# Ledger of designs, part 39: designed miniproteins, single chains, continued (4)

Each design is a single chain, and the fold is of that chain. pLDDT is the mean over its residues in the fold that is shown.

## One batch from the design tools (miniprotein)

Design m13321
Fold by ESMFold2-Fast:
Structure m13321 (fold): chain A 121 residues (1-121)
Amino acid sequence: SSSNKKKIEEFLSLVSKFPSLEKLLNEYIEGKLSEAEKKLINRYIEKAKEIGFEKTLKEFEEELKEALGIDENSSDLMKLWLSLQLAILKVEYEKSLKPLSKEEKRELILLTAYEEYLKLK
């Protein structure tokens, strides 16, 4: 939709300010996940099947915030990074339910990361 396109463009504009985040996003879209990252993601996907995705996502967010000291005063880099991590878990969860095309994966990660980022402002 035109609304989704605008949100995607706004998030890409934010990410473009940080080369490390652009690299993370592009590597994820191209399927470059490490075996350790895949193992971690699969653990949270199995938890989501037991307790629900929304509760699992909140626990994952809280664990990352505690581990890295992320709060409302954190830099945009840290907030955008956290938003991308939450979006990656959502995309991988959706992929566990049905196959996603590269375009569907790209749209879902960017929209989800943007929504999560706005909650952290």
Scores: mean pLDDT 88

Design m13322
Fold by ESMFold2-Fast:
Structure m13322 (fold): chain A 81 residues (1-81)
Amino acid sequence: MEKSLEELLEEIAKILEPKDPEKTRELVEKFREAYRRKDTAAMFETLVEMAALGNESDLSEEEKQKLGELVEEALRRLGRE
């Protein structure tokens, strides 16, 4: 039941893509590029942008809770490296 950063990113994208597919794609690509460059600050900023997009999107309370949990876990994984 432990998810990798890549799996967490995919789950976040599944929640955001139906609301804003273009912005979600941009953020996923930005995160992956930062990950390849080992730019932890850029990865952190991208996760915060994903959370902000979710908060600005018309998500249900359940979708918002799930998104928050996924972003929090991803941030926790970055802090553990």
Scores: mean pLDDT 80

Design m13323
Fold by ESMFold2-Fast:
Structure m13323 (fold): chain A 83 residues (1-83)
Amino acid sequence: MEAERFKEALRKASAKARAAGGTPLPARLTAEGELLLDEVDPSPETRAALGQLMDMVVAAYENGEVPELPPGAPVAYLELEEV
């Protein structure tokens, strides 16, 4: 992915996920747009929530728009530390 477009998509998706009551997860974002999850114990539910966030990021990256989430959908957002 192109780094700036990915960062923009991630910010939009994370804002939507946060507004929907998503779970905060600490992560680092490299200058090249790589995501590093720090201190995460990935349960099946956490992986599903991250998958939902990534689907939103892909949609925002491809189309510039973030899809609506149903209330109570399992979703997480990233508390990003940029390196």
Scores: mean pLDDT 70

Design m13324
Fold by ESMFold2-Fast:
Order: structure tokens, then sequence, then C-alpha cells
Structure m13324 (fold): chain A 94 residues (1-94)
């Protein structure tokens, strides 16, 4: 379901934020915005705790499954970019 996909993807994002900090927040936030999320969730990714972000994304998917799908797609692309960037940079320099 969209909700299960949102939860799984949000948890993967939480792990990336815990490992790569503000860099992960910036990259994931940019990809969420570029995915066309009308709810502006990309902006809160920079400042909210990972648990708050996970709960907010799951809550969004419950209220608006289409926006939940769009955000989930954006987060997945952002996490994939962070993983790719980590191959080219020291984690301590992110």
Amino acid sequence: SVIDQALSTAQRMSSAINQYGSYARQIIGQQVIQSGSSIGTGNFLSNSSPDTIVNSIVGLARIDPEQGRIITDGIQRGVDQVDSDSLNQSLNNL
C-alpha cells in the first residue's frame, strides 16, 4: 500500500539522516520539492527530528495517498543520491 511504502521509505530516509546529517536533509528535501509535492514537506526535512519526519510522511500518505506517493518517490531519489555521493566523498566532509 501507499502507506506501507511511505513508512518503509521514510525509515530509510531516517537512517540516511542519522548517518549523513544535514547533507542528507538537503538532498532529500530538494528531491521531494522537485517531485511536485504541493504540501511543502521538503522544507520541514531540514529542521525536524527524523521521527517527526517519519510520522508526518505516514500521516500525509493516510490523508492524501497521491501526495504520499509523490513524496515517497522524491525521498527514494534523494536517498539514492546520498548513497551515490557517499562513494565520492568522506563521510566526515558531508
Scores: mean pLDDT 73

Design m13325
Fold by ESMFold2-Fast:
Structure m13325 (fold): chain A 75 residues (1-75)
Amino acid sequence: SDLEEAVALGREAGRAYREALALAKSEEQRQQIEEAGNETMRRVTRALSRGDAAAAREAAREGLKRLQELVEQAR
């Protein structure tokens, strides 16, 4: 279901967020990671509050992709 996928992707995004923060070497990198994490959480929460599980899944997927990019940049 879209809700189950949103939860799974959200957990993966949370892991990527923590990994990116651990790898961050500057205040600028930390800020970019925190902004990406907050944006992802905001989009997912808004979609869920509207009862839109499909939008929540898509927001979580986009957030995961962005946070994985930030992990690669911090390496």
Scores: mean pLDDT 88

Design m13326
Fold by ESMFold2-Fast:
Structure m13326 (fold): chain A 73 residues (1-73)
Amino acid sequence: SMAELRKRLEELRKELERLQAENADVEDIAKVYAEMMRLQGELQGWPPAVIERMGELTREEILANSKYPISLA
């Protein structure tokens, strides 16, 4: 149901905030972003092929933006 998709999206948002606060691995952050994009696509009624592609692109974009070391110092 739409209510369950919205609940899952909110849970992923909280997980993302937790991972970012903990300076978690970029791969884990990228996975959560990709899953959120796929759920948003499902909520909007996008075709499955579009949902899959947007999830892939989201993961690739997060990973690409993390190719440069962010100094945590």
Scores: mean pLDDT 77

Design m13327
Fold by ESMFold2-Fast:
Structure m13327 (fold): chain A 94 residues (1-94)
Amino acid sequence: MKPSEEEFELDVTKALALIVLETLRIGLENRGLYTPEIKEAIDRLGKLVAEETDLEKVQWALEKLREIARMFDAGASPEEILEQLKKLIEELEK
């Protein structure tokens, strides 16, 4: 029972993280800020999130992605967004 609940929580948290990541991609594209470097970072991060099996890591990644999305909404530069995405990738690759 507990493993099924943890599996469901993992799947839901992954889905939410991927939704935030896709929302950020659409926002960047609509503002003309979706550079090849940002595309590569988003694609890599999406794969890392989809393949992650540690619920705590995915929860942390979701909160970081929400923070990055808030920075984007507040007018952060594509360079600042890319830097934050790269840091998140580095942490998830550990």
Scores: mean pLDDT 84

Design m13328
Fold by ESMFold2-Fast:
Structure m13328 (fold): chain A 87 residues (1-87)
Amino acid sequence: MDAEVEHLAKASRVSALGSRARRAAEAGDIERLREYIEEMESLVRDPEAREEVRRLGEEALEAVEAGDIERALEYVRRMREVVLEDL
C-alpha cells in the first residue's frame, strides 16, 4: 500500500519534470534542461534504467545544441517513459 502512494507521488513528479524539460528544450535553455534531466536520473534506482536515462538525457542536450528541438522532445519523452517504467 505504501508503495502505491510512493509510486503516484513519483509519477506526478516525473510528469512535472517532463513538462519543465519540454519547455526548457523549446526555449533552448540548456542549463535548465540539464537540471531537469539530472533530477529525473536521481529518481531511478535500477542501474540499467539509470544508464538509459543518462544516455537519453545526453542525446536530448546534444539535439538542443544542434537546434533540433523535435528530436530533443522525443528523447525527453523516452526518458520520462524509462523513469515511469522503473517506478
Scores: mean pLDDT 80

Design m13329
Fold by ESMFold2-Fast:
Structure m13329 (fold): chain A 92 residues (1-92)
Amino acid sequence: KIRELTIFFNMAVLLYRAKKEKDPELEEGLKEALEAFPELKLEELEKAAEPAEKLYKEAAELAEKNLPEEERKEAQKKLIEEVEKLYEEVKK
């Protein structure tokens, strides 16, 4: 489960950035990732792209805060749950 969610999340973020930045290297990386993980459909990733980028930015902001270890672990758990929810929504 965690591996599948991690791949899904990273690909959705890459897709958002490739389209927004129009960076050839990001577009090439996304193409290679889609070839490596054909079970992930482009349509599902497109639905997830903006929400995934938002979650990624929230995770980055949390990493910059001086939070106690216990609070950081709870925040990570909530982010994983949001990624799981997003994955379920795009597969409906």
Scores: mean pLDDT 76

Design m13330
Fold by ESMFold2-Fast:
Structure m13330 (fold): chain A 103 residues (1-103)
Amino acid sequence: SAMEELMKEVIAKYEPLVLADPELKKELEELLSKIKGSAEGKLLGRALTILYLYLKNTPNPSAEDIKKFTTLYNKLRDLAENGKDESTKEFYEEIEKRMLNGE
């Protein structure tokens, strides 16, 4: 699917950049430990967390990078609201809090 291809593209492109920073790598591992449930939810959570950490550490991200993040974040919200998976909902709430707090 187009969404699965986007998730894989985000992981391939941005994960090496996040892993190059020891603080971002630690935060990635902490956030990924909170992702449970479906294989789709895990892949989405990994892609979204990677892109979130990249964008947070990038002072002038491209419009396309922001669009990719928004697309993945909206998909996470939809899965949290419709899937009734408490771990997916908890992960969505964690990302939202971090976005609102800037850190």
Scores: mean pLDDT 79

Design m13331
Fold by ESMFold2-Fast:
Structure m13331 (fold): chain A 74 residues (1-74)
Amino acid sequence: EVVNETTLRLTFDRPVNKAAVGLAIMRVPGVTGIAFLDDKTLDVFLEPGANQEEVRRRIEEELSKIPESVLYTP
């Protein structure tokens, strides 16, 4: 039985720079697209069969490389 594991939802505590966050996440292998729901929430779309834990870990690593002054709206 195939479980739908092709979407990750990320929520931030503060409004983010959508361009910087989007570009960083799109660099991660296994990511096919993103959609911002609001200034703090986005959906990350994954390739079918992608390892969700591995992709989440790589997203975290890429986001951690963004300076706080670029990651957040201020």
Scores: mean pLDDT 76

Design m13332
Fold by ESMFold2-Fast:
Structure m13332 (fold): chain A 112 residues (1-112)
Amino acid sequence: SLRDRVLENHTSFPSLLDLVADALREGGLTELADALREVLEGRPYKSADELAEAVAELFRRWGLPEIGERILEAILNRDSVGLLEALGDAFRALGLTELAELLYKIAEELRS
């Protein structure tokens, strides 16, 4: 389910990040899920760059500054593989190991 939805939405970063918020909630990280959803829905963003910076800042504030920078660069470069790998690393750091492994496998499939 999540794998197929990520593969279907990998070219739409807002849709992909919305799926990530749902996955974080299911994984028990409800506070981070709510914060990410507020970033996605809380204001009209003037550009993809502004959205990318807001998402990156959220991950920096959660103690993942290097991953936040990688998320920013992936979104700005329209790099869905890089975004999935950065999110996978974030989930591993947050203890969501099985979700991290799923995102890594999807990134590998997109490279093939």
Scores: mean pLDDT 77

Design m13333
Fold by ESMFold2-Fast:
Structure m13333 (fold): chain A 80 residues (1-80)
Amino acid sequence: MSLEEIKEQIKELLKKALEYYKQGNKDKAIELLKEAFALLNIEISDDEEEILLDILEKMEENFEGVLNGLYLLLEESLLE
């Protein structure tokens, strides 16, 4: 999978997560956000789910900022 394909998958997962969060379905929003982090090879523990909720709140204010942050993590994860 290309870097651009992974970026597009992350973007779509974040969009869906934000939609479910706005609908009050926090569990599904967290699930989708965990899937986005899994594409970055980042494991989120159950004790860290509060961080995911904070990220969802930040996405309502600045979606592009959160998206670009995950893109930077993805790009850094590809370095040796």
Scores: mean pLDDT 79

Design m13334
Fold by ESMFold2-Fast:
Structure m13334 (fold): chain A 56 residues (1-56)
Amino acid sequence: MSVEEKIRKFVESMGGEVLSIEKVGDKYEVTFRLDGKLYRATFDENANPLSLERLE
């Protein structure tokens, strides 16, 4: 399973909807919607969450 697939399944397991996944250096920047709010999260190359920021 790819890193992107692991990230997508993680977000979906929380009830979220993935809007974008972008590889930035050695990390993945993910934008997703959860409970009507927009979030940005950063994941490492093993799909471990590093940070979470609410945008809306």
Scores: mean pLDDT 82

Design m13335
Fold by ESMFold2-Fast:
Structure m13335 (fold): chain A 78 residues (1-78)
Amino acid sequence: SPSKEELEREIEFAILVMGVAVAARFAASHPEESAEYVRRLLTSLGQDEAAAEVEAALLAGDAERAFEIAVEAIRRAL
């Protein structure tokens, strides 16, 4: 069975990834707001380089690339 700390990390990871998934889904209709949300999220996790890459990808309409970079950055931060 997972430890309490493992469960809490898994829940936090799932919540953050879900936020990024929603932002990526709405990036085509709301590119600036989606990019700002994910940039702020990744910057708050100390992932400044990934934040810049994800912002650029979302503004360019590459939601799949943005999602992959953001998930890897969140995993690295936790």
Scores: mean pLDDT 85

Design m13336
Fold by ESMFold2-Fast:
Structure m13336 (fold): chain A 109 residues (1-109)
Amino acid sequence: VKAEVEALLERAEALAREVSRLYLKHSKDIPKAIGETLRIIGLIIEAKQALKEGKYKEALELTKKICELCIEIVRRLAEEGLIPEEEAERLLKEAEELLKEAEELLAKL
């Protein structure tokens, strides 16, 4: 469980970093993009702390929140025509796969 949760969180952090980079680059509302990016960073820090403390359920629930925020951001960027459809589809698929894996791990706890 620990190794699986750690690997999933690392993948979610990598996704969040890519999504945050695109959001900051393409957003028409830079103050909002900065605020939401800082929120994502906070969730990553909290998830890593929960993992370190052996709180695997909390770490997975935080990982789900990170993926859900990434999905919302990517959908907004795509709807506003700010990123290519192919890029949006790739990121949404990755985020949805991570979300599903987190839910499956939560069901085993």
Scores: mean pLDDT 88

Design m13337
Fold by ESMFold2-Fast:
Structure m13337 (fold): chain A 61 residues (1-61)
Amino acid sequence: MIVEISASEVVEEVTEEKIEELKERAKQAALDRGGEVLSVEVEVTPLGEKYLVTATATARV
């Protein structure tokens, strides 16, 4: 079965450190479900003065 698991945070500044942190959180959530991580995608959405950063892991469980 294929599942998608997301980790997201609202931040004032988008940094590479925050992107990697969210990617690792999404991957870890997939692994915690016994899944094999196939891919991770990152989306940044502007919220005016802030940004919503979302990392989505696609995993086979």
Scores: mean pLDDT 83

Design m13338
Fold by ESMFold2-Fast:
Structure m13338 (fold): chain A 90 residues (1-90)
Amino acid sequence: SIEQKLKRLEELLERVKEILKQIKETKDIEEIKKLVLEIQKIFLEAQKIYEQLMADPNATEEQKKKAEQIFQEIEQIAKEAQDYYDKLVE
């Protein structure tokens, strides 16, 4: 359902926020790499859910806007995590 997909996006957002916090707190580059890969996997799941919600004619404009806001936050966190890792290995 649309409500279940929105709830899943919210759960995925909360998870990537916690993982990003862990990335910034650890000093182990190999651990950071694993955490960044976990965020990438979550991003791909979130993208699929987001695309399904945006394509659903039964989703309200308010629901689509909420999905877009959540997905944009996940995308920004994924970019921040990748950029953080890339700077460490330069």
Scores: mean pLDDT 90

Design m13339
Fold by ESMFold2-Fast:
Structure m13339 (fold): chain A 71 residues (1-71)
Amino acid sequence: ARELAEKAIEALENGDVETAIKYFEQAAKETDGVVAELFKLAIDYAKKGNVEMAITLARAALNALREREAA
């Protein structure tokens, strides 16, 4: 899930929205709860062309995953 989220963020930063959406969909399927919801919101914003918000939400999901694994 973390690697997929990181690849999705990289794809968005490179302007590859289609690839980013595919990675976010995979990350959402591998996660649950608030983290999965954050990835789904990132997909929604990416589809709407709001790349900055999509990256922000994806980074929030990635940070939440890291915190869960550190606890």
Scores: mean pLDDT 80

Design m13340
Fold by ESMFold2-Fast:
Structure m13340 (fold): chain A 84 residues (1-84)
Amino acid sequence: GQGAVQQLQQLIQQLKQLDPSARTLGNLLDQALQLIQEGGDRLEVEILLGMALIQRAVLNLIGAPQEVLNLASRAIDLLEALLS
């Protein structure tokens, strides 16, 4: 739904602003969202989601702040919901 897209866009922008280490994750989520909105290849979106999950694991491994990890989780959950 349109509300979920707007919430995801807001979470991605917050991620990019809070921590430079989260920028790669934010860019992957932006790219996946753009593909969903353009009716692009579902497999490409799923690959980007997989890459985003790896980037979240990297953020956790390097000890990123809990606020960043929470925003990353919420953004990934919303992206997964858009694919349902």
Scores: mean pLDDT 85

Design m13341
Fold by ESMFold2-Fast:
Structure m13341 (fold): chain A 87 residues (1-87)
Amino acid sequence: ALEEAEEHLRKAEEALREGDFERALEHLREAIRAAEEIEDEEKRLEVFRRVLELANELARKAEAAGDLETEVRATLLAMEAAALISA
């Protein structure tokens, strides 16, 4: 679970660096799914905080690229991660 979440976060960062927004979105969603299986609350929250950071970065990059669809999708994902942190 933790190793899966960390691998998806790594792949999301890689995709963001390459400008592959669709792949970044996919890996961020998979990181959330993997994180929900993490029994350690502190480690689970750490993953959700990292998803929030990367989703916000994705939204900024999409805005700069004029990709409104990806900007909206990334913003919604950031809101989902924020809600999971506050639950």
Scores: mean pLDDT 87

Design m13342
Fold by ESMFold2-Fast:
Structure m13342 (fold): chain A 64 residues (1-64)
Amino acid sequence: MVELKVGDIVRAKEDVTTVGSPLVTLKKGDLVEVLRVHEDGMVEVRSLKTGAVGLVDRSKLEKV
């Protein structure tokens, strides 16, 4: 797993539905900005395509 930091631009490795409300669907290859990294391995991200914010497991993201 790659360490992520706030402000990183990363890519979804696979199609992902975020956890929490609202639910956001990211498609494989979508670029997102890291807003916050949680100690439990969840990452708050903002979709660069839609501006939607959601929680994603860090294992589903990769650095570009």
Scores: mean pLDDT 76

Design m13343
Fold by ESMFold2-Fast:
Structure m13343 (fold): chain A 88 residues (1-88)
Amino acid sequence: SPIYKFLKARYKGKASDKDIEALAKKIESIPDLTAEKIIKEIEKFEKENNIEVLPMNKNSLLATAELLYEKGYLSEEEYNELKKLIES
C-alpha cells in the first residue's frame, strides 16, 4: 500500500507498525479520498498518539511522496496512485 509506506516513513520510531497499518487501512477505506481527508486522519492520529511532527499540508504531502518514490520506497504505480489522491 502506498499510503502504508508513506506513513511508515513518517512515523518510524514514533508509532507501532500495527498502529500505522490500522491508520493506512482507515484512510484507504474513506470514500472519495482527497488530500484534505488524508491530512485530517493524519492529524487525528498524531493527536491521539501524542506524536510531535511538523504539520502536514498538500504541498508537503506531494514533496514527501516524490521523495519516497526517488528513494525507491514507492513503485511508479504506487507513486502515481498517491499523487492522484493528493492532487484531488
Scores: mean pLDDT 79

Design m13344
Fold by ESMFold2-Fast:
Structure m13344 (fold): chain A 80 residues (1-80)
Amino acid sequence: MLEEAVRLAREAVRLLLEAGLLSEEQAQSMLDGLDTRDPTIVLAAADELIRLARTAPENPLAQEAERLAREAKRLAMEVA
């Protein structure tokens, strides 16, 4: 479950980086946090990804990133 949450959150980071909603530095920081496999850090990252995606509701990449980040949050909450 946690590995799936990390996988989905990493894809959300990639989509938000492509959408221009994350800098490369911010994306790397989030990826480093996800790589810790700490459920609390993963949950916090998922919440931030949802927040960022919601700033661009008309962007299809942001819409997909929100969907993935919400699923990552749900899975991370099951193990936190």
Scores: mean pLDDT 86

Design m13345
Fold by ESMFold2-Fast:
Formats: C-alpha cells, structure tokens, sequence
Structure m13345 (fold): chain A 89 residues (1-89)
C-alpha cells in the first residue's frame, strides 16, 4: 500500500537524518538529497508500482526535511530521533 510505504520512508528518513544531522548537518542534507533522488528509481527497480514509488519518495522528502528542521533546533540522539519519528506517524 502506498500509504504504508510513505509512512515507513518518512519515519526512517526522519530518524536517520535527525540523528546524523546532530553530527554533521550539511552531510545529512547531502545524503538526504541523494536518497530522495535514488528513491523512486530504487522502488521501481524493486517491483513497486509508480504510485508506490512516488509515495516512498514523498515520504523520504518530508522525513528528510523534518529531520533537518528538528536537528537545526536541537541536536538529537538516535533514541530521541526515533521517538520523534514514531510520534509523527
């Protein structure tokens, strides 16, 4: 289901990017952008539909954005980043 792929991508990206950004905000942004660019192609290659691939990409885009915004306000531990991601689902 497209919605489940969106939620998974969003939560995963938010947790990973928020935790990484606490160490290096600029590197977290670059890696997030690379992941977003690759996401649709990777999902399609994995046999997902175009709609599911688009949902996964959008989830990553929104998760990366939210993770960067939160890390910019306050550096987060991995556990804090995971808790934030779970709250946003």
Amino acid sequence: EAEELYKKAYATALAAVAALAAKDLEEARRLGEEAIEAAEKEALASGYSKEEAEAAKKGLEEGVKKGLEEAEKKPLSVEEALALAKKEL
Scores: mean pLDDT 75

Design m13346
Fold by ESMFold2-Fast:
Structure m13346 (fold): chain A 80 residues (1-80)
Amino acid sequence: SMKDEAEKLIKKAQDLADELLPHLPPEVQAAMTKDIDYVVESIKDAIERGDVKELARAMVVLGILMGSLYYERKLAERAA
């Protein structure tokens, strides 16, 4: 179901954050954690409301944030 796919995506995003966030500067960790938490809450709210369009939109945004984690990790490596 779309709910199951959303829950799997949330799990993948949290696992990626657990892997990459500890290697980022504290201010970037705080900002990324806040953004990921906000989008995860948006996904859960969309599921509860049955809002398929908002669910799809929020899942895309979560995917973008996952990509941003890789980008921030690459920047942190270059700064070290």
Scores: mean pLDDT 86

Design m13347
Fold by ESMFold2-Fast:
Structure m13347 (fold): chain A 62 residues (1-62)
Amino acid sequence: MAAEKEKEIKNKIIEIANELLSQNKPFEDVIKEVQKALNNLYSEDELADLLIKEMARALKES
């Protein structure tokens, strides 16, 4: 289902971003890597939004 696939893709974005952030990759590089891995399915703005939210979550954990 389309909705289920979108959830899967967002989950993948979060996973890749979290892994790259854990490796201290620069934010710009993280966005590029995620966008490339997903074949430009999401815009850089959407990816930045998701990554910012993930960073906030990671900081809360720390």
Scores: mean pLDDT 71

Design m13348
Fold by ESMFold2-Fast:
Structure m13348 (fold): chain A 101 residues (1-101)
Amino acid sequence: SMDLIEEARRLLREAERLGKEAIELAKQLLSRPDATQEEINLAIATALLAIGTIESARITLEGLESGKMSEDAARAELERVRSGLEGLREQIRRLRELLAK
């Protein structure tokens, strides 16, 4: 439906915005010479989550616009995108806390 396409567009814009922030914070943490292995692992995991969330949103939008993705499959993927966005918000908070030390 048009509503699903509009929601996919909204979620893609949010994923690109949050993903860009997450990747920049991850790069800042990785640039610290005293970064622990746990902090390095968090930064890498955050960057991968950002890339995956953006790509899932993009593929879902393209699948909906082309008519090649069913609405049920699209709803499932958009739910995963929303979960990815929630995870990105949590990781951004953690990265900001670590960078404030």
Scores: mean pLDDT 91

Design m13349
Fold by ESMFold2-Fast:
Structure m13349 (fold): chain A 90 residues (1-90)
Amino acid sequence: LREQAKEYKEKGDYNKAGELYLQSSQQHIDNGDLLGAAEDVSNSLKSLEQSENPDKQLMLRATSEAMRVLALSMDLGPEEQERVVAALKA
């Protein structure tokens, strides 16, 4: 999913890239990888923002996922929480 998202982004299909990054983020959350999820959410938002016509529903979903990842990170150790927050800001 993440590699496919990157390919769509390189092709200029930013909405599709954003959608695939969100799917990747959900898989990372399901696997307990909050850092990977944060990276994917950040990349999703960046991709959607580069679209001439950003998909509003995908933007909302990406924002909601970012908030969920942030909330889940509060249960992590301090170093892991810092890494997740940094990834969300990237």
Scores: mean pLDDT 82

Design m13350
Fold by ESMFold2-Fast:
Structure m13350 (fold): chain A 94 residues (1-94)
Amino acid sequence: SEAIELLEEAARRLVELLRRLREGEISPDQAYAEMLALLEELRERLADDPELQALIDGMIASARAHRAAGVDVETILIATAADLRALVEELKRK
């Protein structure tokens, strides 16, 4: 499934972004901005699947809400990557 491949690619890119943040290669502000850009890119690449687009929109909204609440960017990245992986496993069962 192309959707599964796109979601797995996005999850891997978030894990690499988390590594860069942990190693001090990027700031938390930059990591957060790059995560949002990645999710927006994923949303556009899923244009043929409105249900998946709505789920990605939910992930973007959740990340923004958590950041506004003072949750650290590392925690937001971990949670978002886990959500993408959970969605991959759900789609593999269908």
Scores: mean pLDDT 88

Design m13351
Fold by ESMFold2-Fast:
Structure m13351 (fold): chain A 73 residues (1-73)
Amino acid sequence: MEELRRAIEAEADAIMRALPAIVDIALAKRRGDEKALEEAREEAKRILEAALPEVEAASAEAAELLREMIKKL
């Protein structure tokens, strides 16, 4: 149960850190601001990539899902 808790906490923390950048991606798309879109995608990728080691330590499966999310940004 400790491993499950750590996996959930690591994933939630990574997503919460990236949420502002993900919102910025949506706002940039709505405004048609290509520079803001590029910057928001880059920031989201950076935040999620920085969280990968912590997520991987908790769950290799969760880390793979996070890598897929990064690829789609």
Scores: mean pLDDT 78

Design m13352
Fold by ESMFold2-Fast:
Structure m13352 (fold): chain A 90 residues (1-90)
Amino acid sequence: MSVDELLEAAEEALKRGDGASLVGVGHALYHMGRYEEAVRYLEKGLELLGDKADGIHYLNLSRAYAGAGDLERAKELTDKAISLGVSPLA
């Protein structure tokens, strides 16, 4: 999938308030090395998920922040994921 296709999917997910689809877009952008865009869509997806956001979601956001060079924020989000019962090695 191209970045343009992912951004179209993100816009449709935003129109629907679909946090899970936005997390999926952010995850795909992370694997494409688009870390700053991955952070943006993962954060918005987690906001829309609210109480449905789990430790894996925070761990993925942490990895995106690390890729973007924000190591302090990445550490804070990894610590939050661990507090929710997620191993950073999983």
Scores: mean pLDDT 81

Design m13353
Fold by ESMFold2-Fast:
Structure m13353 (fold): chain A 86 residues (1-86)
Amino acid sequence: SLDKAIKLLEELIKKVENKEATLDDLQLKSIEVINNLKKANVSQSVLDEVQELLQKAIKAYSNGDYKKAIEYLKKALKLVEEAKKS
C-alpha cells in the first residue's frame, strides 16, 4: 500500500539521519517500497522515478554521502505522497 511505502521511507530516512542505518537496510527497505508501490498500482512513470531515486540514495550512501542519500530518500517520499493524492 502507499501508506506502507510512506512509512518505510520515513523510517529509513530517520535511521540514516540517526546514523543507525546499514547498506542492507537501504537495499532491503528500497525493495519493500517498490513492492508496496506495485501492489498499490501506481503508474509506471512514478514507479520508475521512485526506483531511480532509491538507487541514487543507495549509491550516495555506499560512497559515504549520507546528506545526498537523505535528499534522494526525501524526494522519493514526496513522489509517493503526491501519488497518494492522485
Scores: mean pLDDT 86

Design m13354
Fold by ESMFold2-Fast:
Structure m13354 (fold): chain A 79 residues (1-79)
Amino acid sequence: GERLFEELRERIEALVAELAAATDPAEILELVRELERVMEEARRLWEEGRLSEEQLRELLAFAVSGLESLREKLEAAVA
C-alpha cells in the first residue's frame, strides 16, 4: 500500500509545483483537470482498501494546498 501512496503523493506534489509556476490559463486548466483525475484515483483506491484513510487525507491536504495557492493567484490577477 505504501508504494501506491508514495507514487500518488509524488504525482500530486509535481502537479502542485507546476500549478505554482503556471501563468497560462489553458495550462492551469489542464493541470487542475489532471489533479482531479489523480484525486479520483486516490478515492477509488481508498474505497478498495488499497489506501488508508490517513493516506487519503494526506493526499487531499496536498491537493487542497495547491488549489488554495491557485485561487490566491487568480484572485490577484482579476483585481
Scores: mean pLDDT 82

